# Ledger of designs, part 32: designed miniproteins, single chains

Each design is a single chain, and the fold is of that chain. pLDDT is the mean over its residues in the fold that is shown.

## One batch from the design tools (miniprotein)

Design m1086
Fold by ESMFold2-Fast:
Structure m1086 (fold): chain A 76 residues (1-76)
Amino acid sequence: MAEELKKKAEEALEKGDYETAYRLAIQSAHLYVKEGKYDEAIDLLNEMAEKVESKNPEIAEKLRRAAEMIRGEKEA
């Protein structure tokens, strides 16, 4: 489930594994999108970006960009 991957992403983030956190967050977001839950996907990616910003701004930027792309899909 998308929620399970979200929890695993948060655990990876807590351990400082930003690349794993990013991959799991993207996978979780894609599952939310498949369920039609665009807002949950966008919120997840933006929350993760905020949490990682000070430690890895590059990953934060990638997460925010992914959230913007999903917003575009919702509006299409």
Scores: mean pLDDT 83

Design m1087
Fold by ESMFold2-Fast:
Structure m1087 (fold): chain A 69 residues (1-69)
Amino acid sequence: SALRERAKELVRRLTREGLISERQGESLLAAIESGDPVVLLVAARDLEEAHPDNPLALELARLLRELAE
């Protein structure tokens, strides 16, 4: 889906920019592929708490919440 591809693109970008580690990026990509609502919502919350003022991290969190539904 376009929503899933956008979320993956943001994960790759945040990893490239050093906002998240390569391990965190791999975990987020696995969460997106799983489609598990609980995993996606936990990942979104953790991103919002770790990066409250980063617009790309907040956009990724929003997309993860949308994918959880």
Scores: mean pLDDT 87

Design m1088
Fold by ESMFold2-Fast:
Parts: sequence; C-alpha cells; structure tokens
Structure m1088 (fold): chain A 76 residues (1-76)
Amino acid sequence: MEAPSPDDLDEAIRQAAERLGLPVPDSLEEFRRAAGEALRARLAALGVDAEIAGVEVLVFTRADGSREYLAVARLA
C-alpha cells in the first residue's frame, strides 16, 4: 500500500515489460503508455470497445522476499 521507491519502480517496469513482451521503457510514463496501447489492442482483438482512463503499477512482496509487479488498467 506504500508508494514504491524509484529503484523499485525501475525494477517493476523492467519485469512488467518482460511479461508483456515489450522493450524495457526508460520511465514509468513510457511504460504506462506502452502498456495502455497493448491492453487497448488486446481488447480490440476481443471485440471490446473500451477506453483506458489510466494504468497503475502495483508492487507486492511475497513471504520469500521476492517482489511481484502487476500493471492494472482503469477503464473510463
């Protein structure tokens, strides 16, 4: 629930980009744009016409100390 540090955000962006099959973006803003485009394209391929209002990155720490990163889209 706390905001991640800049170093945590860089690592989150790298891992999320790898999961989406995207090149690693230089910033969180670039990642949000690329992830939003990828999600919009996927929704269009499924026949869903939806507008993406924003993209957030969530960081979770597992019991073994590993971190999990999720990109979540908000729809308009």
Scores: mean pLDDT 65

Design m1089
Fold by ESMFold2-Fast:
Structure m1089 (fold): chain A 62 residues (1-62)
Amino acid sequence: MSREEIERGLVEAGVSPRQAKAIADALAAGDRAEAGRLVREVLPGLSPEQAGEVSRLVGEAL
């Protein structure tokens, strides 16, 4: 999965473009700690369905 595909998927799941880019950049850099921190910041603002999609995308990218 490319960084661009991850970023697009996160935006489609309801993550803001700024936060989606930051998460995709962290995942592309292999920085799992930073990616996890950013995901925890966005999850409380999402529906359960959106949160599930974000978790799936991030898990597949790791």
Scores: mean pLDDT 82

Design m1090
Fold by ESMFold2-Fast:
Structure m1090 (fold): chain A 93 residues (1-93)
Amino acid sequence: SHMQQQIRQRGVRIAQRIARLPPDRQVYALRTTSQRLRQQGYDSVSDQVDRIARLPPHQQGDGLIRLIQQTSRDIDVGQALVDSLNQGYVQAL
């Protein structure tokens, strides 16, 4: 659907921006993201973000892109992930 494509495109853009942050800020953005998702009841995707945050920094961007591609099929989960990633990124600036 158009919404699934929009979520995927927005998600990939924010994942690329997070991947360009310094390592410490990148981890901070991901931890903020997982905390927000967990507070909203998205425990499964929060756990996936926590696993990505434990990867080496140079692998975190690709991990996020894969997660976004998987979750964008579920509009509710995909939108929650992308919005939480955007907030995590903004707070990490």
Scores: mean pLDDT 90

Design m1091
Fold by ESMFold2-Fast:
Structure m1091 (fold): chain A 63 residues (1-63)
Amino acid sequence: SLKEQAELAKKAYEDALKQKKELEDLYKKSSKEFQPLYQGGIDNGEKLAAYFKEKAKELEKKL
């Protein structure tokens, strides 16, 4: 159902934010050689969070 899809999108958004936060913490503790690796993950996490946030809003508006 649309409601179930909206709830899954919200959960995916929260999961993406949590993973991003963990990578940001690792970035702050890492050497400059490893920072680009974590930065890529942070950027991907931000994009995923934005995607699922918009997806949840779209699905909720259709209800």
Scores: mean pLDDT 84

Design m1092
Fold by ESMFold2-Fast:
Structure m1092 (fold): chain A 100 residues (1-100)
Amino acid sequence: VLTPAELEELARKALEDPSAIEEQLKKLVETIKTSTDPAVRRAAVDALSRIASESTDPKVLKATLEAGKEALKNAPEDLELIKKLIGTILTAIGKLLDLE
């Protein structure tokens, strides 16, 4: 089980090394899908949101959009988590549009 601190570290690594993005996003999505701890699920969505908001790499943003869609499809019935995932998806789309 990944801790909130480990999830924040995954976001940092994803932002520093775009080549590792697929592996980091897979771990975040799996945490959102499988964690029974609301705090851990929220930390995973916060990490995904951070990647979407701070990245300027089109490949990272596209991968983050797809990860957000997968997480939303498999999200538990948590309205606040769902709202945050939708916000993350919209942020990634907006940034991709700004990059042409």
Scores: mean pLDDT 80

Design m1093
Fold by ESMFold2-Fast:
Structure m1093 (fold): chain A 81 residues (1-81)
Amino acid sequence: SEGYQAVFGPLEEKHKEILEMIKNGEPLEEIERKAKELKETMEKIIEELKDKVPPEFIEELREKQKKYEEEIKKLLAERLK
């Protein structure tokens, strides 16, 4: 899981940070900015790696991206009542 931890570890930490900001009532503008940064970072990583790693690794990155976006959207919707 060497390559997995190097790529997914930092992304998971950023995602957790965003979820914590939502739960703690941080400003929506800051949360949206951090969520956009995470999305852009993941897209950049996918672009950089797309021809350098097995296709299943890229598929896992795309699945993680979707999961992170869905969790953020759901938690924000719940916070907004």
Scores: mean pLDDT 82

Design m1094
Fold by ESMFold2-Fast:
Order: structure tokens, then C-alpha cells, then sequence
Structure m1094 (fold): chain A 57 residues (1-57)
């Protein structure tokens, strides 16, 4: 579902930013993800990219 996709994107973004030492960016990135979800954007590419980023860290 879109809600599950949004929740997964937010959690993955948090994990990536924590791993990079960029926790200060979490609120802004979460706001951007929320805005894109609200606009009806497909978050699948973002989720897949964030999963790949975590595996590379």
C-alpha cells in the first residue's frame, strides 16, 4: 500500500542518514518524502535506492 511504502521509505532514509552521520537532515528528508507521497508520487524507486545505499554502507 502507499502507506506501507511511505513508512518503509521514511525508516530506510533514517537508517541511511544515521549511518552517514547526517541525523540533522532526517526532519527535512522526512518532510520531502511526506510531500512526495501526498502528491501521489510512486516511492518504489526511492525505497529501492535507499535499500541499495544501506547495503553499500
Amino acid sequence: SLEEQYAEAVELAREVLKALGREDQIPGVEANIREQAAAGYDLTPLVEGLREALEEL
Scores: mean pLDDT 82

Design m1095
Fold by ESMFold2-Fast:
Structure m1095 (fold): chain A 75 residues (1-75)
Amino acid sequence: MSALEILEIAKLRLDEGLSQREVAEKLGISPRTVSRYLNMAMGLEPIDPSKFSDIDISLIRMLGGIIRANMPEKL
């Protein structure tokens, strides 16, 4: 998984309001993978530092903050 995938997940969830299943179908990945990546960005699941660089971890955390800030305002 890469930081680029979280950007696409965030875009589809925030801009198009797609479910985890619909995002997974569009990106060609497992719904479980989408859920885990979103949970990592949201701080609900630990980010494995052996799989991500410090820059990627910082980007994921920053994007998770943006997602959380926008989720309460989504109708």
Scores: mean pLDDT 67

Design m1096
Fold by ESMFold2-Fast:
Structure m1096 (fold): chain A 90 residues (1-90)
Amino acid sequence: MAELLREYAERAKEIAKKSTVDPDKDTVVELAQKIQELAQMVRDGAPLEEIRQKLEDMLKWIEKSGSKFGADTLSHALRELARIEERRRR
């Protein structure tokens, strides 16, 4: 789990380097909702394959948005979620 989250955090960071669009309010709100949904899936013990699919969908969405802020925020959130998962067992 944690390694998967770190891999996608790095991919989001690479998207951020190529993105130049300022985020609009709707993109920021939608990103926050998607991050919370992902965090809940991880907490609820969703299968690794479902987490991977959610991560792929989030990366495609953020890349399509062109938002540098959104991609940077997603990368940071995924890295933090990976740290939380490494430190706890359920």
Scores: mean pLDDT 78

Design m1097
Fold by ESMFold2-Fast:
Structure m1097 (fold): chain A 84 residues (1-84)
Amino acid sequence: MKEELEKRLKRLNIGIELAKKLMDQPLTEDEYRKLKEEFINKLVEETGMSKEEAEKFIKDILQNVSPEYLEKLEAERKKLEAEL
């Protein structure tokens, strides 16, 4: 139970970090590709996600990123931290 919540929190923290970087400024195609690859690898290494699951997770963030989305993710993180 706690171990699964811990991994979920790590995934959420990585997602929030990516969302913040995407909102900071427009990226070039090369910067975007490198950032996507970096965060996919980080999810696989830190959380044990498969590469396919990590790619889907990153793609979902890329499609939905906005100030409101980031605020929602941060609220979710705070709630999850309270459950640990």
Scores: mean pLDDT 79

Design m1098
Fold by ESMFold2-Fast:
Structure m1098 (fold): chain A 99 residues (1-99)
Amino acid sequence: SWEEIEAILAKHGIKFVDLGDTSPFVAFTKVHETKEILKPIDDPRFARPAAYQLATLLGLKGLDVPEARKLLQEAINSTDPEERAKLLVEAVRKAAEGL
């Protein structure tokens, strides 16, 4: 379940914060300050900063999940916001499965 995914990530110090109604700029700034992943993660407006933040947190914590890393790289490099959001959702699932 999604609740189990959030619990697994939280055990490794990766947390989510709900900033859905916040502007993308303010959301991006808060992600850098709080070291938390934005919700909803399937929101195309926030997928890029959320993907960057998850990639950064995994790297800083020495947590290597190759499938998640590949999906995060694809999300960051995607020019389609909706595709980016889908890739981020899959990356989060794969990160939880690999932790």
Scores: mean pLDDT 71

Design m1099
Fold by ESMFold2-Fast:
Structure m1099 (fold): chain A 90 residues (1-90)
Amino acid sequence: REKAVEQIREAAEILRAAGTEAAKELAEQVNRLAQLVEEKRLTPEEAVERIRALIREIERLKEEGKIPEDVAEAAIEKLKEAERILREEL
């Protein structure tokens, strides 16, 4: 759990560093997910579902040119690692 929360928070920092409004809004959503996981307000299965939804949203905004490709790819990598950790801790 702690390692998964760390990966989610790193994804939020990567998005925030991009400096676009869309990336900033996503960073807030990703940080909220990290908080809910840390506070045990989401099950690991619910957290995995939320991570997958966020990855799809990042990919969509990347395709629309609202987030730089390198930032999107780095954030997605961190979220995929968080998903992997959460699935192994079940």
Scores: mean pLDDT 83

Design m1100
Fold by ESMFold2-Fast:
Structure m1100 (fold): chain A 67 residues (1-67)
Amino acid sequence: MDYRLSEEGRRIAEKFYEELKKMKTDEEINELIRKHKDGSREEAIALVAAVLRYIGDKLDEEIKKRR
């Protein structure tokens, strides 16, 4: 199984994750996704990895908030 990002892909994913954490509106997040989803395969994989990590963080926060 090869879900491993290249060194470049890891750097891109980290940048996307940092940008996602700074965003405060759904429109900003949607714009980031739209802008980069049509990029290279590495960029697309990095974006997916960053978004999944961000969603996981938000789900954990929501669960903590209710319990």
Scores: mean pLDDT 71

Design m1101
Fold by ESMFold2-Fast:
Structure m1101 (fold): chain A 68 residues (1-68)
Amino acid sequence: DKKLEIAQSILDGMELNLESLKKNGNNPNLTAKIGEIKVLDMAPRTVQGLDELEKLIEEIKKKIEELK
């Protein structure tokens, strides 16, 4: 399913970025602009801090399960 593949790709990218930021310490208090994720009906938003990014990652995981 193309929707699942797109959503999983977005999730994987966000998880890799989170891990890299934590590991390298480049920006633990990041500000990230997240585009619209149409396949999950998620509007564009700005995420501030690692905690908000982790919460968004969890939300995306749950929505991906709903697409199955």
Scores: mean pLDDT 72

Design m1102
Fold by ESMFold2-Fast:
Structure m1102 (fold): chain A 86 residues (1-86)
Amino acid sequence: MAESVRLVAAYEVAKLAVEEGLEKAREYGEEAIREAERWVREQGRPPELEELLRALREGIELGLEAAKDPEKAAALLAEMEALMAS
């Protein structure tokens, strides 16, 4: 589960950065983290949800880092699409 969340987050953020630019992708990632943190806090921060939140943060960071290089972003998107389709 956590690895899937990390992969999906990286994919969505990298895809948004390629389509709409790095600034919009960063804003989207920050919003997603804020909403997830609020929800996890409301649930009393159970370990399972904290692990998913960590995976989300790592995925967003990975997607944003890859998006700094258009060639890297394209390669990452292709690999993630292949993994999700498999």
Scores: mean pLDDT 78

Design m1103
Fold by ESMFold2-Fast:
Order: structure tokens, then sequence, then C-alpha cells
Structure m1103 (fold): chain A 86 residues (1-86)
């Protein structure tokens, strides 16, 4: 799971950079760092919420490929959260 999250995160950051969205790329990187460092379910939920918000913003702005990568990251993070709860 951690390696899959890292891979999709790297793809999302690169896609944002390729689109000239350097501030968004940096925001994604920070959120993913928080996600990977989350020790509690609450910390993980907070990181997922921010990642979902960024995915929604990308989609509303027409960056469909970036939004899809971010949505995949959200799904992977939710799977990690479910595993920690059960």
Amino acid sequence: MREEIKRYAEEAVKKAQDLGLDSLANAIKRIVEDLLRAETPEELEIAIAFLSMVAGIAKSMGYDELATLLEKLVDLAREELARRRQ
C-alpha cells in the first residue's frame, strides 16, 4: 500500500508540474507526506479530506487526468484507513 501511494503521488505531482501548477504540486506533496506519516486514524482522515478537496478542485478546473490520479490516491488512503480500523 505505501509503495502504491508513493507511486500515484509521484505521478500526480509530476502531472501537476507538467501543467504548470507548481503550487498545487507542492500542496499534493505535503498532503501525501502527512498521509504517509499519519499514526492515527484521525490524522489519516484529515489527510484524506484535504486530498479529496484538491481532487475536487482539479476536476472543477478541467484537469481530469490529475483529478483521476488524486481520486486513486484517495481510494488507496481509504483502504489503508479501513485496514487500521478493522
Scores: mean pLDDT 82

Design m1104
Fold by ESMFold2-Fast:
Structure m1104 (fold): chain A 100 residues (1-100)
Amino acid sequence: APPSPETVLTVVLSELRSLADEAEKRGLTEIAERLRELARQAVADWAAGRPAVEILERVIAGLEEVARELEKSDPELAARLRRVAEWVREQLAALRAQEA
């Protein structure tokens, strides 16, 4: 069954917090804060009534930007960010299909 927008956003927020905690554990405080800001912005946009599709597109873009910056210094964390972005992209496609 396709997930609800609220369910997808809840999982995305959990994943962003998990990634931020991992970044902080690695000493990447700036990266951790950027991931936490992505989570805060997603919550603010949802509270403001922004469509889940637009929120998820911004999360994907943010994750891919951070992953590109980490590619040389922490390729393992970059790969984890890309896997989360891929999962979000799959959920976005499913949400778009159910809104059609």
Scores: mean pLDDT 85

Design m1105
Fold by ESMFold2-Fast:
Structure m1105 (fold): chain A 97 residues (1-97)
Amino acid sequence: MLEEIAKETIAALKKAGMSEAAALANVANSFNTSGMIWYSMGDTELAKQLLEESIRLAEEAARIARERIAAGDERGRDDLRKAEDILEASRENLKKV
């Protein structure tokens, strides 16, 4: 369910001109934020699902960014840093839930 919503949102962001890694990172950040909101509202099950999906999306964003760097696109370094920052935040937040 959450994976399907993520795929649709990523596709929309890419159509708007965002890179694939940046689109993945933006959706991961959104799920991280939403996860903590639901946790604060007492829905720990939905919070865990959102944070776990945030982690998966951030890991995929980091993978794509690394592939861009390997292909010689230095702009992938900024995408990688953002993905790694979101990944760290989502992992720390998941420990709280």
Scores: mean pLDDT 88

Design m1106
Fold by ESMFold2-Fast:
Structure m1106 (fold): chain A 57 residues (1-57)
Amino acid sequence: SRAELLAAASRVTGRSRATVSRAARRVEDQYGIPVDEYLRNTAAGDDRPVLRRITTA
């Protein structure tokens, strides 16, 4: 669920869930990367899929 993704991303980054959520929405607005995709990649500690999409966009 999104709440679990936020919790995992918060734990991995050391940032609050609110901060991570705002960052995910900003990335979605600027690069069209869905919030859930950003959160999954952040929680996994692997930004490669996100960076690839940003570079291509």
Scores: mean pLDDT 71

Design m1107
Fold by ESMFold2-Fast:
Structure m1107 (fold): chain A 77 residues (1-77)
Amino acid sequence: SAIIEETKKWLLKKAEELGKISPAAAYGMKAVAHFIENKEVTEKLLKEMASLLSPELAKKVYEELSSLLKKTYEELK
C-alpha cells in the first residue's frame, strides 16, 4: 500500500531528526517503521532501544505509531 510506504518513509525521516535529540528514541522509531515488513530487523532494533531506554519508552513509540496509522486510515475513509 502506498499509504503504508509513505507512513514508513515519514517514520524513518522522523527517526533521523529524533536521533539528534535521543538516539534511543530513533532506534525505537526505526523498529516501528520496520514492524510491518521485517520482524527480525524490528526485534533487533527494539533490543538496541531497550539497552538504551526503559520498556516504558518503547511502549510509547508503539502507541504513537498505532495512533498515526489510525489517523491516516480515518483521513482516507
Scores: mean pLDDT 64

Design m1108
Fold by ESMFold2-Fast:
Structure m1108 (fold): chain A 85 residues (1-85)
Amino acid sequence: MAPKKARGVPRAPAVGMKVLTGDGNVGTITEVGEYSVKITGLKPGSYIPIVNENGEEVGEAYVNANGEAIITKESLEGQKLDVVD
């Protein structure tokens, strides 16, 4: 079984970045807090891949019914998001 690879570019989260979901939808990082990152504009039931610096999927965050994903900074330690520029 081959590991899933990032479809965009692995980047540290920043407000305004566009994030790819594992199902090909796109959301926007609207908040980077001290403890968490918030991504909005997502399709409910999709997932946000958490990728390492090589673009390999090492985790995921689930999108809630409001089209939002909240990823803790602890879950992102040393990891990146799959970003479209």
Scores: mean pLDDT 76

Design m1109
Fold by ESMFold2-Fast:
Structure m1109 (fold): chain A 67 residues (1-67)
Amino acid sequence: NLDEEREALVKKVEALSDETLEQVMRKLKEDWGIEIESKEDLIEFIRKYKGALEVVSGAIRYVESLR
């Protein structure tokens, strides 16, 4: 269910540390030119745009892979 996946991603974003969030925001800007300034803006982006699921989850996976 796409709506369940979106809300799961929103919950994951809510739980991100400030450091991880900054890295995700940087990745989104570098790869897609998406300028997001806050956690709230990122959550709105996920809820508003269907394509945001793939883009944002990909950025989070990349940042987590750097551990």
Scores: mean pLDDT 81

Design m1110
Fold by ESMFold2-Fast:
Structure m1110 (fold): chain A 76 residues (1-76)
Amino acid sequence: ARRRAEEIRRRAEERIRELLEEAKSRASEALGHPFNPLEYLVLGPESEEKRYLEEALRQVKEIRRRAEEEVARLLR
């Protein structure tokens, strides 16, 4: 059970990494230049580009929650 729980968390972190890279790519395309998501969130203009990054962060939170729920089910 423990080893499976570690694998589930590892997969979740890998999905999160992929999602953030995709969101960064989409934001860069919308801006017409490469953008650092962390710098963008700090500066935070109210724009379509910010929506892509905020949606990605929301999905990251959901992926983590689902992974922890799955781990909890396995550990019972």
Scores: mean pLDDT 67

Design m1111
Fold by ESMFold2-Fast:
Structure m1111 (fold): chain A 66 residues (1-66)
Amino acid sequence: SSDDKWADFLAHVSEVAAEGKATLSPEEFAELRKQLQKVVSEAMETGDYEKAKEEVDKLKDEALKK
């Protein structure tokens, strides 16, 4: 259902945010959090959680690459 997809998406965003908070500087984490919030807002508007999840994964890859 839509609710199940939304819950899964939010859990994924929370995991990415937790990893970012643990590994990034406060400034880098603040930037990542702003970008994640934009993706969440767009997902709420469109209901396209699969596209939003892909965008979250791209943000994770870029922010957490070493």
Scores: mean pLDDT 82

Design m1112
Fold by ESMFold2-Fast:
Structure m1112 (fold): chain A 90 residues (1-90)
Amino acid sequence: SGVLQLYTTPREFIDSAIAFLEEAIKKLENPPKELKELLEKVKAARDTFDAAVERIGRGEGDGAELRAQFQAAVDEAKKALEEAKKILEE
């Protein structure tokens, strides 16, 4: 349960970043391609995160490498969210 709590918060952050980007794109009459590209990057990071969590759940792979994949996915979501906020600033 403690391990799941450690991964739940980063996953919720990634999901919140996706939701923010999807809602921002939906509200714009002509969304810039850069916002759509950032959304796809965060979705790809989520898929990488989920695959790494699945591998850990199966007792597969190198724990250090899998943790690096988790951190990379979270960092990609953070970077995309920061870039999107700059694009949305008037």
Scores: mean pLDDT 77

Design m1113
Fold by ESMFold2-Fast:
Structure m1113 (fold): chain A 64 residues (1-64)
Amino acid sequence: NAEDEFISTLSEKDKKAFLLLEKESKKNVKFKDIAKEVGVTVERLVDINNEAGVQALKDAVNKI
């Protein structure tokens, strides 16, 4: 699974930020708040989220 493989390449800090974003997305939390809490940049968190989404889409498309 390309998404899982991508997530496994992330640093501990980036992985924590992404997992927190996924968990908190149900409560409509802002990227800025997540980034500050974990200590990453907003730009980095956006890049991680976008790349994870692209990998998930590739996994879905490859199964047709």
Scores: mean pLDDT 76

Design m1114
Fold by ESMFold2-Fast:
Structure m1114 (fold): chain A 94 residues (1-94)
Amino acid sequence: SEEDKKAILDALINDDPSFKVTLKILKERKDPVLVDYFLKQLIEALESADLSKLTPEQKERIIKGLNEIIEAFKDVAHPSLLKKLEEIIERLKE
């Protein structure tokens, strides 16, 4: 839903503590199925959002968060999902 996508995006933008805890748990467990599921939800949220309407500060926060996610999961996540996140970062830099 649009509300769920907004909630995920807002958590990423605002560096929500619950979101950080989720990332740490996923890192520690190194479960490819759970990591890929999480990344798919995140990608869907980002793809549904009009990223061009974000403030420079919001874009910077998302870029930083996505780079941290890519670095965290580069050895666990499916390469296609990591590439999709890299493409989103590139669009945000425009």
Scores: mean pLDDT 78

Design m1115
Fold by ESMFold2-Fast:
Structure m1115 (fold): chain A 76 residues (1-76)
Amino acid sequence: MELEKKVKEFLKKLDELLNSNLSREEIDEKIKELLKTILGFNDDEVEALLNGEETPKIEEFRKAMAKVREEEEKKK
């Protein structure tokens, strides 16, 4: 699925950011940028996600993220 591919790319970039020597503020800004550029979230969708709001798009994103993390963890 296209969403799963995008989530995998997002998680890879997130791991690279977490292993970087950037400040927490810079990491937070880069995470917002990745949500917009890789996952195609607009500003309202990013705010909804960060505020813990549930929308169909956010729910599908969380499901895809959980699936991708599970598959990477299994290393099968």
Scores: mean pLDDT 75

Design m1116
Fold by ESMFold2-Fast:
Structure m1116 (fold): chain A 87 residues (1-87)
Amino acid sequence: SHMASFQQLLQEALDARYQYLDDLAKTLTPEAVEQYKKAAELEAQRELVKSSPNSKEIGEELKKKALEEVEKAREIEEKALREAEEA
């Protein structure tokens, strides 16, 4: 089905994003990487709902949640950097 093919393509895209985030883990804290992975998962879910009823509203909510997880990741990185400067 079209949905099954779409799921497979999204999983491949998500795997590529996780690979990129895992590469960033060499310079980021594990906690920040976890929040970025949560954001990627929410973005993947947003793509999955594009063909669903109320897809626009659901997509906007998932986008907002993904941005919130990215902001949390940035705050974790900024805190770690600040604590390192104080040590």
Scores: mean pLDDT 66

Design m1117
Fold by ESMFold2-Fast:
Structure m1117 (fold): chain A 94 residues (1-94)
Amino acid sequence: SDEERERLIKMLENMAKLLKSFNTPLANEAAELYEELKKAVEENASKEEIIKLIDRAIEKLRELAAANRDNPEVVTLVGAMIGELKEIKEEIEK
């Protein structure tokens, strides 16, 4: 629905801003992937293109978690973000 699409776009925007607030190279790269994913959703890109962007974002978030393994707050947050992207991917694959 339009409301669901608008909520997704807002969520992706908010997550990109949160990642940029960490001010690290890996977090900035993850934020850029969220911004690219947001644009793909706004432009009605193909399911294949959106899934590829989600997979790239998940991989970058895994790198970010590994780089911050000694910071439980960051690991927990990044884990939640990966979980949310996986749920979005499952909905798109339906």
Scores: mean pLDDT 87

Design m1118
Fold by ESMFold2-Fast:
Order: C-alpha cells, then sequence, then structure tokens
Structure m1118 (fold): chain A 80 residues (1-80)
C-alpha cells in the first residue's frame, strides 16, 4: 500500500517532468532542478525529524516519509 502511494506519486510527478522537458527541450536542466528540489525536501524532513525529538512512533512516521521521498526521486530518474 505504501509502495502504491510512491508509485502513484512517481507517475504524477513523472508526467509533470515530461511536460516540462517537452516545453523547455532541455531534459538535463529539468532533471537537475527536480533532483535539487527533492533533495531539499528530503533534507527539510530530516531536520523536522531531528527537531521533533525521539518519540518512537513519530520517528517511524518521519523515517517513512523520508524513505518515500528518496524512492520517489529514484523512480522519477528511472522514468526519464
Amino acid sequence: DKEEEVEKLAEEISKLVQELIKKTGDSEKVLDEVEKLLAEIVEKKLEEMEKQGLTGEKENRLEFDLEIAKELLEEIKKRL
């Protein structure tokens, strides 16, 4: 089910990225911008995890979100 969420999100973002590539004609530039944006989102989530301090259930939920973001980035790369 969580994998299905990642797959669905990857499909939606991949379509958006493909449209941007089609409009700009520069796949490398678009991919670089997407990678940077996703890396910033992942880093921000990691900081939030650190700031919320050591409640096991919250830690597990934030770790899961971070893992989704990383998998999403890789899935987007595979589709382009």
Scores: mean pLDDT 65

Design m1119
Fold by ESMFold2-Fast:
Structure m1119 (fold): chain A 66 residues (1-66)
Amino acid sequence: APRPTPEQLARAVAEALKALGIDPERVLDAFAVQVNDGHILVLVVEDPESPTGELVVFVDAGPFLA
């Protein structure tokens, strides 16, 4: 798959957060990693219910990339 542009990545992250019901204000970090034929979004989210205060969410980027 072609490497996503920064604009495509930002849009994909925003749409994934919306689809998952994650508040963007809780996002500590977000990036994409290439795995096999596609990309996975890695979202580091502030979660006060987690023992570490953080939750790492892996989302298939395919539906959210152009």
Scores: mean pLDDT 75

Design m1120
Fold by ESMFold2-Fast:
Structure m1120 (fold): chain A 96 residues (1-96)
Amino acid sequence: SSSLIATLQRVVELLDEAIRALEQKNIDELQRIRDELRALQAAETDPSLARVLSNVVETVDNAIDALEQGNEKELNRYRTFLGATAGILRMKIFLL
């Protein structure tokens, strides 16, 4: 099934989980979330959603790298981007 609404809902849930994991600096949880987002991206046939998934995967990957390197200066930027993306996707779900 390629239910766009179901995929958008799961992505929003994963983004909320990623924000919490980032606030807790939980690298293991961020890696789990990244891997699930990558699996969703690989299965996604909608090119607009595939681009969004690519961007969120990259952001989570950058957040993991920053935490592993002890570089916490950009973490708030990554959190802000994930939150903004979740908000946009919630609005899209409401309008579908």
Scores: mean pLDDT 87

